# Designed miniproteins, single chains, continued (3), part 49

Each design is a single chain, and the fold is of that chain. pLDDT is the mean over its residues in the fold that is shown.

## One batch from the design tools (miniprotein)

Design m9677
Fold by ESMFold2-Fast:
Structure m9677 (fold): chain A 87 residues (1-87)
Amino acid sequence: SLKEELRRKRLLDEIAAILATLKPMNVEEFKKIREQVEKMTLEELRKMIDEAYKEALDKYKNDPRTQRAIEILRKRAESLLEELEKL
């Protein structure tokens, strides 16, 4: 349905935004990731999020405050993936 298609788009937009927050990128890189997330399976999306999460934790290994923010973003991404799976 149109409602499910619009909901899927919003969930993917939010996932792409989380990825861009975990790994800062320019506009062209963001466009590529946004196109990729539309074509990806749930397993591929989870893997991409996990890789970005691990890289972010390594980058901020000496910043406990930023590490807590990264953990919150990961939990948010997991919630979004669960919503995508239910569609």
Scores: mean pLDDT 87

Design m9678
Fold by ESMFold2-Fast:
Structure m9678 (fold): chain A 69 residues (1-69)
Amino acid sequence: EEWLKEMTPEEKALYERLQKIVKEIIDLRKANKPIPEDLLKEYRDIFNTLHERLKKREAELEALQKALE
C-alpha cells in the first residue's frame, strides 16, 4: 500500500486499469462466461510492466540504503 504513494501518474493509471480488468474477469468467471483473449492479453501486459517497474525500484532503493552505510 505504501508503494502506491510512490507510483507515477502513468503507473497509477495502469494499476487502476489492471484492477478494473481483474474485476471484469472475476465477474465473467462468476457468470460462467468465457473471458475474452484481448482482456487476458491486456492483463498480462500491464501486470508484467508494473512488476518490472516495481522490481527496478526495489533494487534502486536497496542500492541507496547501502550507499548510506
Scores: mean pLDDT 74

Design m9679
Fold by ESMFold2-Fast:
Structure m9679 (fold): chain A 54 residues (1-54)
Amino acid sequence: MNLSALLTGEVLREISRGRSFDDALTLAVERAIERGFLEAAELAKKDGLVSPAL
């Protein structure tokens, strides 16, 4: 997946909600990292695989 495009989309989304660019960028990066780990864990559980978070 294109992480750069996803981050840009999240930054623009947060700015449109009234956040500053610096806050939007920090939040977008944190959410992208969190989503990446959570999505991988959810997919592993759905397929009956052991979660990497264990």
Scores: mean pLDDT 63

Design m9680
Fold by ESMFold2-Fast:
Structure m9680 (fold): chain A 110 residues (1-110)
Amino acid sequence: SLEEAKKLFEEASELLGQAGLAILKSVETGGAYRAQAEELARRALELLRKAVELAKKVPEKYPFVEESYRAAEDSIAAGFAQMDAGNGTSAGLNFISASSTSLVAARYLE
């Protein structure tokens, strides 16, 4: 269960990194990668939600994981809000931030 939660946070981190990079490329290419970024970020959110439910079963580590998870979730929400506002650079940076905090959550799980 610990190993499964760790893998899900690592997978979410990778997808969020890809989403951030895709939206930054969308700024350069007139939006060509925007739909890809949205799909990757949505998939990452699903993995994060599954990972946090598994992490709750490890009470000793959960508070540290929860803090990183909440930071990632907030950054993803900010990323979508910035996409809706037409701020592609800010959206991409928020998804990259979420990638980093998702990876930190994975490291707390070993």
Scores: mean pLDDT 86

Design m9681
Fold by ESMFold2-Fast:
Structure m9681 (fold): chain A 73 residues (1-73)
Amino acid sequence: MTLDQQMTDGVLQVALASLRTVASKEEDKEKALEMIEKMKKNLEEVARKHNLPQEVVQEILERIEELKEEVKK
């Protein structure tokens, strides 16, 4: 990865950590899932704009999917 791609990945990882904290505190599971879906679309767009490698994009999407499953419990 380029330096720009590494920095972008770092920013997206921080955003995911923040989303996880907020979603975990949301008692309404439907609202939590809606927030996660909105963030997923935003993160996918940012990742594509910065030409992140497909493997990195897939890793981010997997983390989002794991968060959705955790909220559904």
Scores: mean pLDDT 76

Design m9682
Fold by ESMFold2-Fast:
Order: structure tokens, then C-alpha cells, then sequence
Structure m9682 (fold): chain A 68 residues (1-68)
């Protein structure tokens, strides 16, 4: 479960990095590192899913802000 969630975050990061500025890329990398740590510390599958969902929302916000 956690391994799958971590791979999902890493894959999303890899796909987003070529599409954003260096500044946004640095923010996305930091967000991914924090999210992976939270996933590793999570005690339930529900907590893992919430961390993945939060990552997706914050990553989209960074992407949209960079595109503006």
C-alpha cells in the first residue's frame, strides 16, 4: 500500500517537472519529499490516501501559479 502511494507521487513529480519553471520544480520536489515522509509515518490506509490527495491538490496549485 505505502509503496504504491510513494510510486504514484514519484511518477506524478516526474511527469510535472518538464512542464514547470525551475522555481516551481524546486517547490514540487520539496512537496513530494514531505508527502513521502508523511506516507511513511501514516498508520492507516485512509491517512495514506489523504496525503496523496493533498499532494495532488498542492501540486496543481503550484502548476497553475507557475503558468500564470
Amino acid sequence: MKEEAIKQVERALAQALPLVSDEAAAELRRLAEETIKRIEEAKTPEEVQKHVEEFSRRALEIYLRDAA
Scores: mean pLDDT 82

Design m9683
Fold by ESMFold2-Fast:
Structure m9683 (fold): chain A 94 residues (1-94)
Amino acid sequence: SPSDLAEVRAFIRQMFREAREMLRAGMPLEEVKERALAALETLLSSHPSVPAEDVVAVIEEVLAEFLADPSLTPEEKAALRELAEAMIAHVRAA
């Protein structure tokens, strides 16, 4: 539903915010990815009515929002792209 998709979008946006803060705190990208994928699994299991491709589209939309932020370093942008790619692959494999 539109409300379920809006909730998924809010959670994915929060996951990207938390990932950025973890990276800035010096957490390795591999650990950030593991934490994000665990959160994503919980999100998918609590929203089984949302199609996988809609979740993928939301991940791509949120990534684009973050990549448009001029305050992010090139390194942060590269890390968030890699995180998004891992999340999309996980959604499509499920």
Scores: mean pLDDT 87

Design m9684
Fold by ESMFold2-Fast:
Structure m9684 (fold): chain A 86 residues (1-86)
Amino acid sequence: MVKKPEGVEVIKIGEDEDMALLSAGMVGAALGSEEVARAVYEAIKKVGLPATVTIDHEKKTITVKGPKGTLVFEIKDGKAILVSEE
């Protein structure tokens, strides 16, 4: 069943590593998990800057996209589970 795609949030991270840390912290805060924040930060470092973090609050998925690749996580039990890697 296709639901209206409301609750998708996009965070654009520039070339500043401090913005990468803040963005990961915001994602962790939104999902209530320090482990999620850490996983997003590690993903940003892996894909490189500038990066884009897309949060789907309904599906509880996080997509981290950068010049070196794209990582998709599913959030379960306060953990970021990698479901797709490029």
Scores: mean pLDDT 72

Design m9685
Fold by ESMFold2-Fast:
Structure m9685 (fold): chain A 94 residues (1-94)
Amino acid sequence: MVEENVKKALEYLEKELTPETKPYLELGKELAKEPSGARSIARLVEELEDLSDEEKGKKLTRVMGISYENGKYAAEKLNEVGKEIDEEIKRRRS
């Protein structure tokens, strides 16, 4: 069930594939590699099962897009803080 639903989710994301949504598909593939991510994707597909294939694709793309943008923001902020800490350490210890 989980593996089948993950495969379906990735297929729906692939049908909505554009240059702008490619990172969303890649995020889906990365999440599918871990058990918790795979289960979350499978559950989302189950919740959308009564919708048309077109609506499933659009909703999955939207959810992945929100997750990607939130993750990108967090990663960018962590990288900025990391650089500032590294520069401060070099300045204080060198």
Scores: mean pLDDT 75

Design m9686
Fold by ESMFold2-Fast:
Structure m9686 (fold): chain A 90 residues (1-90)
Amino acid sequence: SVAERMRELGKKLGIPEEVVEKLIEDYLNGKLYRLTVEFLRTGDPKPLAEVYVVLEALNQLSEEDREIIIKELRKIGTEEGLKWAKIIEE
């Protein structure tokens, strides 16, 4: 299921279970667009990792979108963001 894939991807990235469960709830309620809006307002790497988890679980992550997420995580340059970029790249 999509929810099970989200849990597997979240575990791989080291995202807390509570955050993954919230993403599943947001997916079921059609609220995923807020992740992009939050990133644009804060510059936080976490919304980018969350977008990756959702789109990859849905099998809707294009190669172009993957490259953009990796590039933006590296541009932000936090230790966690760089770690997530490496996991997403491989």
Scores: mean pLDDT 82

Design m9687
Fold by ESMFold2-Fast:
Structure m9687 (fold): chain A 102 residues (1-102)
Amino acid sequence: SAALEVAQRVLDKLRSDEGVEARRLFVEALLDESLSPEGRQAVVELMLAETPEEFLRALARLLAVSETDPRMRRLLEEFLEALGLSPEEREALLAAAREILA
């Protein structure tokens, strides 16, 4: 799956120096005392994801929360931008996340 290959590259990047900005966004979100329990759970699951499948499930949860929380929408957008993904890679990840939610 193209989405699983992109998710693996994202996980590898998040564990490297290239992922510093994306990891900082997660830490800042978790320090926000007004963050909903659902939003907090999504961020924690993204940070702890060890496999591409776990990452896509966590991304799906963040995507679901982002539909009702504008802060989570902003976090999702900033996170995807910080990863430096191409438009095609970004759409592959988001399409897979939406399919998990269906």
Scores: mean pLDDT 83

Design m9688
Fold by ESMFold2-Fast:
Structure m9688 (fold): chain A 97 residues (1-97)
Amino acid sequence: MLELPEPETLYKLVKALTMAEVARLLKEGVSLEDAVKKVEKEIDEAAEYLKSLGYDEHAEAVKKGGKDGIEEAKKLYEEGVSPDEILEKAKALYKEA
């Protein structure tokens, strides 16, 4: 049986993970626009999968966490924070969840 975290915890974990994934793609030389599009697609697919299993609240947490994680990564990158520093911030958020 898949023991999912509570939706609030899942939100925090997904926010950190999506922030980290955007940073990782930027480190690999992917453009910000393409990195965002790729991560948005992955989040939408994950949320649809959870919803298909009846985990509606978890699906909403994944969508919201993903959106907020992507927006935070975009903001930091546009403010001149390096992808490495964004990744370290994401790791700290993941540990706090």
Scores: mean pLDDT 86

Design m9689
Fold by ESMFold2-Fast:
Structure m9689 (fold): chain A 88 residues (1-88)
Amino acid sequence: SSEEGLRESIELFVELVDKASKYGDGKYSVKKAKNLIKEIEEKFEELSEEEKKEKIEEVLKYAEKAEESGFKEEAKEIRKKAEELEKK
C-alpha cells in the first residue's frame, strides 16, 4: 500500500515482460535463420556469390540475436550450417 510496494510490483511486471520479449526475439531469430538457410540451400545454384554472402551474413546476424536471447546451442548449430554453406 506504499509507493515502494507499487514500484516493486511494476518492476516485477516489467522484468516478466522483458523476459517474455527476449524469449520471443530468440525464437523468431532461430526461425528466421533456419528459413534463410533453407532458402540458400534450395536456390544455391541460382544465387550469385554476392547474394550467397549477403544471405549468409543475415543468417549470422540472426544467430547472434538468438545467442543474446539465450538460444546459445541453436545459434551454434546455425553458425555451423552457415560455415558449411560458405565452403560450397
Scores: mean pLDDT 83

Design m9690
Fold by ESMFold2-Fast:
Structure m9690 (fold): chain A 90 residues (1-90)
Amino acid sequence: MEAAIEAARAKTKELLQTLAGLSEEEAERLLEAAPPDVEGLLEVLVRALPELQVALDALRRMAETGETELSAEELEAARRLEALLRERLA
């Protein structure tokens, strides 16, 4: 479990630099301030990528209610995430 969390932390740092456009220094500070668990890593990603928060909230709502339809706001956030992934990971 702990080894997996350390690997996830390293990947989260890479994602903060690649997707959020943070410097090595900024990504490192965010990770140092967060708890070194899955919830802490997700909180850091959500803070750096507000579109990810909307997408995660939508997925949670769909999982809890069984609803599969996205709102206009959720769909727009998902499109922004897709554009960001294509631009930053290309």
Scores: mean pLDDT 69

Design m9691
Fold by ESMFold2-Fast:
Structure m9691 (fold): chain A 61 residues (1-61)
Amino acid sequence: SLEEEVEERTKGLPEALQQRVRDFVAALKEYAERGLLTPEQAREDALALVDYFVEEAKKRE
């Protein structure tokens, strides 16, 4: 699922950043359920956000 993929990809990030990503993903899913975003757009935005933070963390290694 999207939530499992987010957890898997963010497991190496600091806890505060993991929580922030989870909060954004939850908000995107809620907006999609309310019809404010398409499910496809919400998923795309969530994964783009995860990829952004993972790449930034990787550059610090």
Scores: mean pLDDT 77

Design m9692
Fold by ESMFold2-Fast:
Structure m9692 (fold): chain A 74 residues (1-74)
Amino acid sequence: SLAERQRRLEETLREMQKRLQDLQQQYQNLTEEAKRLEQEDPKLAEVYRKKAEEMQRLRDQAQAWVEQARRAIA
């Protein structure tokens, strides 16, 4: 039924929100590590910053999906 499909989509939305939180945590950890390394190893700090940028891209993609799914429910 439509109600069952809506409940399954709401379940998936909850899972994606958890994924967004996990990606945000990874982003914060990577940016903090990059800051810690800035003075000691600038080249390694650059590597961590690029990893953080990748986590941000994945977060943006997941957020776009969540917004699209919410529009489909509404």
Scores: mean pLDDT 82

Design m9693
Fold by ESMFold2-Fast:
Structure m9693 (fold): chain A 104 residues (1-104)
Amino acid sequence: SELAEFIARQLERFIKKVEELLEKAKKKGDEETAKYLEKAIKSLKTGLKKAKKGDVDGALKGMEKAIKYLEEAYKASKDKELKMEIEILIGMMKIVLGIVKMLK
């Protein structure tokens, strides 16, 4: 499925971005934010496995769960720059989620 391939590509990009944010949180000693970012990565990787099998609905569920963990990471963080980067990522993920839901 072309749609499943598109979602897989977006999930791979989001995983890399969350991993970069996780390294920033760890360097700053922000353990609570790091915990939620790790949970977001796990949810995105679960979604990616579903996308690679052509399971669009499973991929979207993984992405929605990751967004919830990113929202918790946003609330936990005391770093203004990290908060802004998490907020931008949440916005990008919500746009992709909306596009995919429109196409299915």
Scores: mean pLDDT 91

Design m9694
Fold by ESMFold2-Fast:
Structure m9694 (fold): chain A 92 residues (1-92)
Amino acid sequence: SMAAERGVAAAREALAAGKSVGEALYEGVLAATGNEELAELWRAIAEGDAEAAYREALKLGLSEEDAKALKETIEKNPEEVKKAVEEMLKKL
């Protein structure tokens, strides 16, 4: 879709400019969706920040159970989550 193409272009440009994976994903999601809260959530996930991901998930209207499950997933394996997001961006 055109939205996905905008997101990919913004993320690639951020990475080419030397920005972090979290910053690149923030700019990509923001360009694709126009949703700042969703962009902040993906940045938190990319940075392995479980508490920030939990807060942003609640702001987006996820249930407490779903937001807590996300938090626990990141807390259990923060480096694995960060690596998975980095690999996802490299395949764009």
Scores: mean pLDDT 85

Design m9695
Fold by ESMFold2-Fast:
Structure m9695 (fold): chain A 82 residues (1-82)
Amino acid sequence: MVKIRVTGASPAGTAAIAKAVFELQKKHPKVKILSVSATEVTVEAEPEYRDELIAAIGKAAREAGQSVTVVDEETGETRTLS
């Protein structure tokens, strides 16, 4: 499993990202939201869905007018999405 942590969101950005992840979960049921706060979302997925998950997060952040930081907790890799 891959664990992705999204940081630097506003409450509106967090809500948009959570909604996008729930839509992705309908297509890939093993994609799960582990936690949601006002500024952070943590999501778990199988490795084959990692790129699709990151793309969905980036699209949701951009549509919400937000820039967020995505951290892969397994590798420590960090990306900025907007």
Scores: mean pLDDT 81

Design m9696
Fold by ESMFold2-Fast:
Structure m9696 (fold): chain A 64 residues (1-64)
Amino acid sequence: MAEEVRKLGEELGLSPEAIDAFVKAVEYEREGKKSQAASYATAGALIGVADGQPEGARKLLRAV
């Protein structure tokens, strides 16, 4: 799960900051912390878009 998201983010060329945000989202979702999970998933998507990787961010967001 978290490892799979990290590997997918690396394959899609996302920054370490975007990948770490998506990994945190998956971890919080597993803990039942839906608000934190949504916040980190949104942060990861925004960082990916800001880095010029909107398609990579979109694909990883759909995977989490």
Scores: mean pLDDT 82

Design m9697
Fold by ESMFold2-Fast:
Structure m9697 (fold): chain A 70 residues (1-70)
Amino acid sequence: SEEELIKEFKKLMEETREILEENYKSGKISEEQLNELVQQMEQRLQQSRNQSLEEQVKVAREMVELARSL
């Protein structure tokens, strides 16, 4: 359902934020690397804004995977 997709999207976005913050605070990534990753993710979200909610959730999943790969 649409409500389930919105909930999933919010969960994935929050998870991405938490992973990036932890990696930055632990010194695993620099401020420059954090800014580059945030810009990349924002660009990808901007590109998906006119797509279906299902596609937006897919993009959010890709962001979590990218963050976990750090």
Scores: mean pLDDT 83

Design m9698
Fold by ESMFold2-Fast:
Structure m9698 (fold): chain A 94 residues (1-94)
Amino acid sequence: MTEEEFEFMAKAEEIVRKITEPLGELETLEQAVEVLVELAKILGAPEELIEKLKKETTIEVLEELEEWLKKLDTPLAKYALYIIELIKKYLEHE
């Protein structure tokens, strides 16, 4: 595990902890998207996909990223998939 992955994992864990608090869901969506963008960059996602995610977080863009992440089968990719599921639930629940 690289120092960059370790440092980001620690920061992402803190953000995820706040996102999973029932009272913070509305304020945490933007933070969840930021964490997902940084995870995608670390994992080497295509720049086009990262830019789509930054411009507008839609179910379609999240599904495109999910399909790409499933091909990696790494612990960090699995964590990114978990964050996608949280964002999708938030978007579907309005």
Scores: mean pLDDT 69

Design m9699
Fold by ESMFold2-Fast:
Structure m9699 (fold): chain A 75 residues (1-75)
Amino acid sequence: AMAARQAAETRAGEIGDAARKRVLDVKNEIEKRLAQGKTMEELAKELAEKSGIPVEDLTDINALVAAKFRAERLA
């Protein structure tokens, strides 16, 4: 049987792993689009329109990931 403390630590780990996997899945999707010939500028414009984040703030893949999550929350 799991102790309450050990159960809480396991649950926190499972939630953390799911969140990390979702971030990696979104990052992989963005990297895949870049590999398929999309430019950073094109992805930044698309995600800026959907998220409300200014295009000038979308300068790297991590910023694009954040914009994607914001766009999903607004949908």
Scores: mean pLDDT 72

Design m9700
Fold by ESMFold2-Fast:
Structure m9700 (fold): chain A 91 residues (1-91)
Amino acid sequence: SVLVEVAEYLIKLAEEGKVPSKEEEEKLKPLFEKALEEMDKVMEKIKKKQPHASPEEILAELEKENPALAAIAYALAGELEKARELLEKSK
């Protein structure tokens, strides 16, 4: 799953405190683009069910619909422990 790959990469970078090489950045760019497309699809589905949902309600629904995408969201927010738990559920 492209979302699992992106989530694992983001968590690894954050934990190691490293920056990707130019070659790795170019290889990962299409994976990030695919992850954003999947995020848009899931977010559209959630908004149709709950058009006035709070960010917390959206995250809770995201955890149910797509735990890998929720892991990406938590990793970007710096919630690495929560991101890892959700990533493990998506495998």
Scores: mean pLDDT 75

Design m9701
Fold by ESMFold2-Fast:
Structure m9701 (fold): chain A 85 residues (1-85)
Amino acid sequence: AKIGIEAEAPSEELAEKLIEEIQKIAKEMGVKVTTVQTGNRVFVSITAPSQELAEEAKRKIEKVAEELGAKVLGTYEAVSFSDLL
């Protein structure tokens, strides 16, 4: 399962901290996360072996974003072609 998240932090420093926290969550949960930062905006792609695990990771990331004062601008679900086989 794959979920994308776009978030906007109040500053570039907080965006950097958000990425660090996201990477920590990914390691703790055993999910794969790819992050891209553009200024104070962070784009996150979560790849997990199950939909439940992907949703759990999304929830933890959203909570950390809120704690850092970041706004979640959007979330999107993408199905990998490998998940259809």
Scores: mean pLDDT 77

Design m9702
Fold by ESMFold2-Fast:
Structure m9702 (fold): chain A 63 residues (1-63)
Amino acid sequence: MKEAKRQERLKERVELLVEQAKKSEDKESIEMLIKTLKSLKEYMDEESAKEVDEKIKEIEEKL
């Protein structure tokens, strides 16, 4: 389904951004990545959006 492929691409983008946030030592960069993740979450299905929220929380806890 076209929708499933779109959600897959969004998940790939989220995974890339989460990885960048985990490797970043700069608070400003991490905050920008969190903002980007929150923006991408708006285009994802409800289940995937909840997973992104969990990942954002993990990143914020390390900040």
Scores: mean pLDDT 78

Design m9703
Fold by ESMFold2-Fast:
Structure m9703 (fold): chain A 74 residues (1-74)
Amino acid sequence: LSDEEVKERLIELALSLAEDLRAWAARHGRALSDEELIARVEALLRQYVETFEPSFAHLLPEIIAEFRRRFAAA
């Protein structure tokens, strides 16, 4: 996979995680702020990449920045 393909896949994963966390919170009678969602997704994304895909850890700053931009635009 190219770095661009990996970045896009991980950005899409981050956006999906945000939706999953919002759904999880709703199921448990909670509402998460956008700030809380972003913080949790960033932490989970960093942990995932460092644990399972460490060769792509160098892409994390770009992935997180783009995730933040797309999340804010939605």
Scores: mean pLDDT 81

Design m9704
Fold by ESMFold2-Fast:
Structure m9704 (fold): chain A 90 residues (1-90)
Amino acid sequence: GAREAGLRAGEAADRVARESEGEGHLAAGIAAGLAYISGAVSDLAGSSAGEAGRLAARAAREMAEGSEGEGHRAAERAAEAAERVAREAE
């Protein structure tokens, strides 16, 4: 379901955050938080599992685009992890 897809995307992003340090940890952590929120909002809106996962991945990607250096790389890895989970949920 949409809730599960959003949760899994957020968990994937959060895993990257836990493996990152300094600015990378903060940026990936924020990306994970945005992924969780986007997934939850999608579930409330009645979105499909795929849509929930894609919205979560977009939130993580947007955080990556706004970051630089280690923060950018960690947030980008979080976005890629969330996108992979979203594709699997379809």
Scores: mean pLDDT 66

Design m9705
Fold by ESMFold2-Fast:
Structure m9705 (fold): chain A 75 residues (1-75)
Amino acid sequence: EIEKLKEELKTEKGISDEVIEFLEEVIPNIDAEFLEAIKNEDLEKLRELLKDMPEEAREAIIETVKGIHEMIKKR
């Protein structure tokens, strides 16, 4: 399930392997719900899932997800 979501992020959203590796490195217990929230740019769900992380790490991850979706929206 997790591997399928990673593949969808790469194929459907155009997210690079390097970005996925970065996310796995900063979120070592990344689950399917988290990957789905990243895929859908569900920032509210991401904040809920990351509530137990240090604020600086949480903000960095949220900004990374925003940046990924901004790149996807480029003309």
Scores: mean pLDDT 72

Design m9706
Fold by ESMFold2-Fast:
Structure m9706 (fold): chain A 60 residues (1-60)
Amino acid sequence: SKAEQGRALADQIRAALRAGDVGRAFELARDAEKRFNLAFPSDDLSPGRFARLLERLRNV
């Protein structure tokens, strides 16, 4: 289901961030944004962007 896919992507993003792999986290975030039709400003690289994306993925 979309909810299961959203949880899996959220878990992968959190794992990448915990590992300090910001590049991996960014690539996963881009994939999630594309897959779930979510748009964020391209210049928003703040930690707040990941928090907002993870919150949206919880509600898919």
Scores: mean pLDDT 73

Design m9707
Fold by ESMFold2-Fast:
Structure m9707 (fold): chain A 95 residues (1-95)
Amino acid sequence: SDKKQKVLKLFKDTAKKIIDIAYDKKVKNAFQIQMIVEGSIRDIENALKTMNDDDVKKKVTLIFDGIINLSNDEKLKDSAKIVEDTKKKMVDLID
């Protein structure tokens, strides 16, 4: 599905930005953030292959809320805002 490919690409592009910000700001937990975010890419890719659109929206929302919370805990406000903006775009794309 073209829609599913766009969702995955948008998340991968966002993931790279979040990881780059964590390393650029020399965050102590940058490697842990990378592992969590890369794991989330795999979870979203699997959800897009196995779940219906409503369940994908719920899974994407849960994953993004987790990354927003992680970004806020690490004081990465710019990262949190990027994730919030991408979450809205992904939900709209799945709709």
Scores: mean pLDDT 82

Design m9708
Fold by ESMFold2-Fast:
Structure m9708 (fold): chain A 66 residues (1-66)
Amino acid sequence: SDTVNQVRRLRDLAIDYADQGDRQGARDYIRRANQLLGITPTDSLIDDSVNGLFTDDDLRDLVRRL
């Protein structure tokens, strides 16, 4: 639950930065979120996350698999 809340916060920050055109800032926050989930971040995974492919349900399912 704490990890899920931290990942949501980092995802929301990443979305905010992406909406402002700061893709590098968005990538940094998604990378940090993926590290909390135990996922090795790749550029394609980070791009998919920034484009809104990680829903709250996806985040919950990923945390359950840790």
Scores: mean pLDDT 65

Design m9709
Fold by ESMFold2-Fast:
Structure m9709 (fold): chain A 98 residues (1-98)
Amino acid sequence: KELIIRLGEYFKENLTPEQIELLKKAVEAYKAGDEETALRYLFKLDGMSDEEIEEFLEKLRNGELSPEQRVNIDVARRLRVAEAEFILWAIEEYEKAK
């Protein structure tokens, strides 16, 4: 319990409010089944431009990505959403402990 509270404090001190909002939006989009919107928010968190994100999503929509690339993207998205949920939960536990 105490370790999670300390991790939440660390995340809240080291992430900007904008980064925390992007994590929330990515998780919400994923839970709503909007995988493309979840990817958009995750890529923005990575510092990708709107142009780079749209180019990538167009390739994904048009089937221009290889099967291996599609699997790698799905795995990476699932892992990053799980990480985002963990970060948000740790921040929530820290805020509740105040």
Scores: mean pLDDT 81

Design m9710
Fold by ESMFold2-Fast:
Structure m9710 (fold): chain A 100 residues (1-100)
Amino acid sequence: SEADRLVARGDEEYERGNYEEAISLYVRAIDILLDESDLPPEVRNRINSLVVSGMILYSSGDPREASLVFREASRLAEEAGATRLSRALRNLSRVLEDMA
């Protein structure tokens, strides 16, 4: 899928130390996976709210706090069975932690 291709490219850019490109690729994958995931509306809305908050923190120069928010989003996705979404969110959290 397009999302899986974006995650794989994000993983490659992360391994190369291209953190900004990795973040961009993971965010694009997360947007697709949120749309494709069969999640209860309340869970989907909570994850989406965390993703928006994480992006605001990252844009404001707080990558450490952004990492924690995306880690929480990944946990919620995993608990809801959205394994692909959870992995993309976890990888995004890791890049932000390494950037901080």
Scores: mean pLDDT 90

Design m9711
Fold by ESMFold2-Fast:
Structure m9711 (fold): chain A 79 residues (1-79)
Amino acid sequence: LPRPLATLDVVAGDAESTAEVYAQLARAFGATPEEIEEIRRAVLAGDSVRTAELLQRAWERAPDRVVHVRSSRPPLQPV
């Protein structure tokens, strides 16, 4: 396992878990498989800026769909 870099923003120890979370979130927003793969690659590469840009774009394309995340696969605690 890689040595810690400092307090990491999201990638230091959990790149795979972070990529999975972001992929699921993008899918909930209606992102295409290609967009999901771009997000996954950005997270695994440690490119936080790129990851944020791709997520923001997917989120902006999902009008009137914020409550649908509640019905995605995993249960949500808050609504």
Scores: mean pLDDT 60

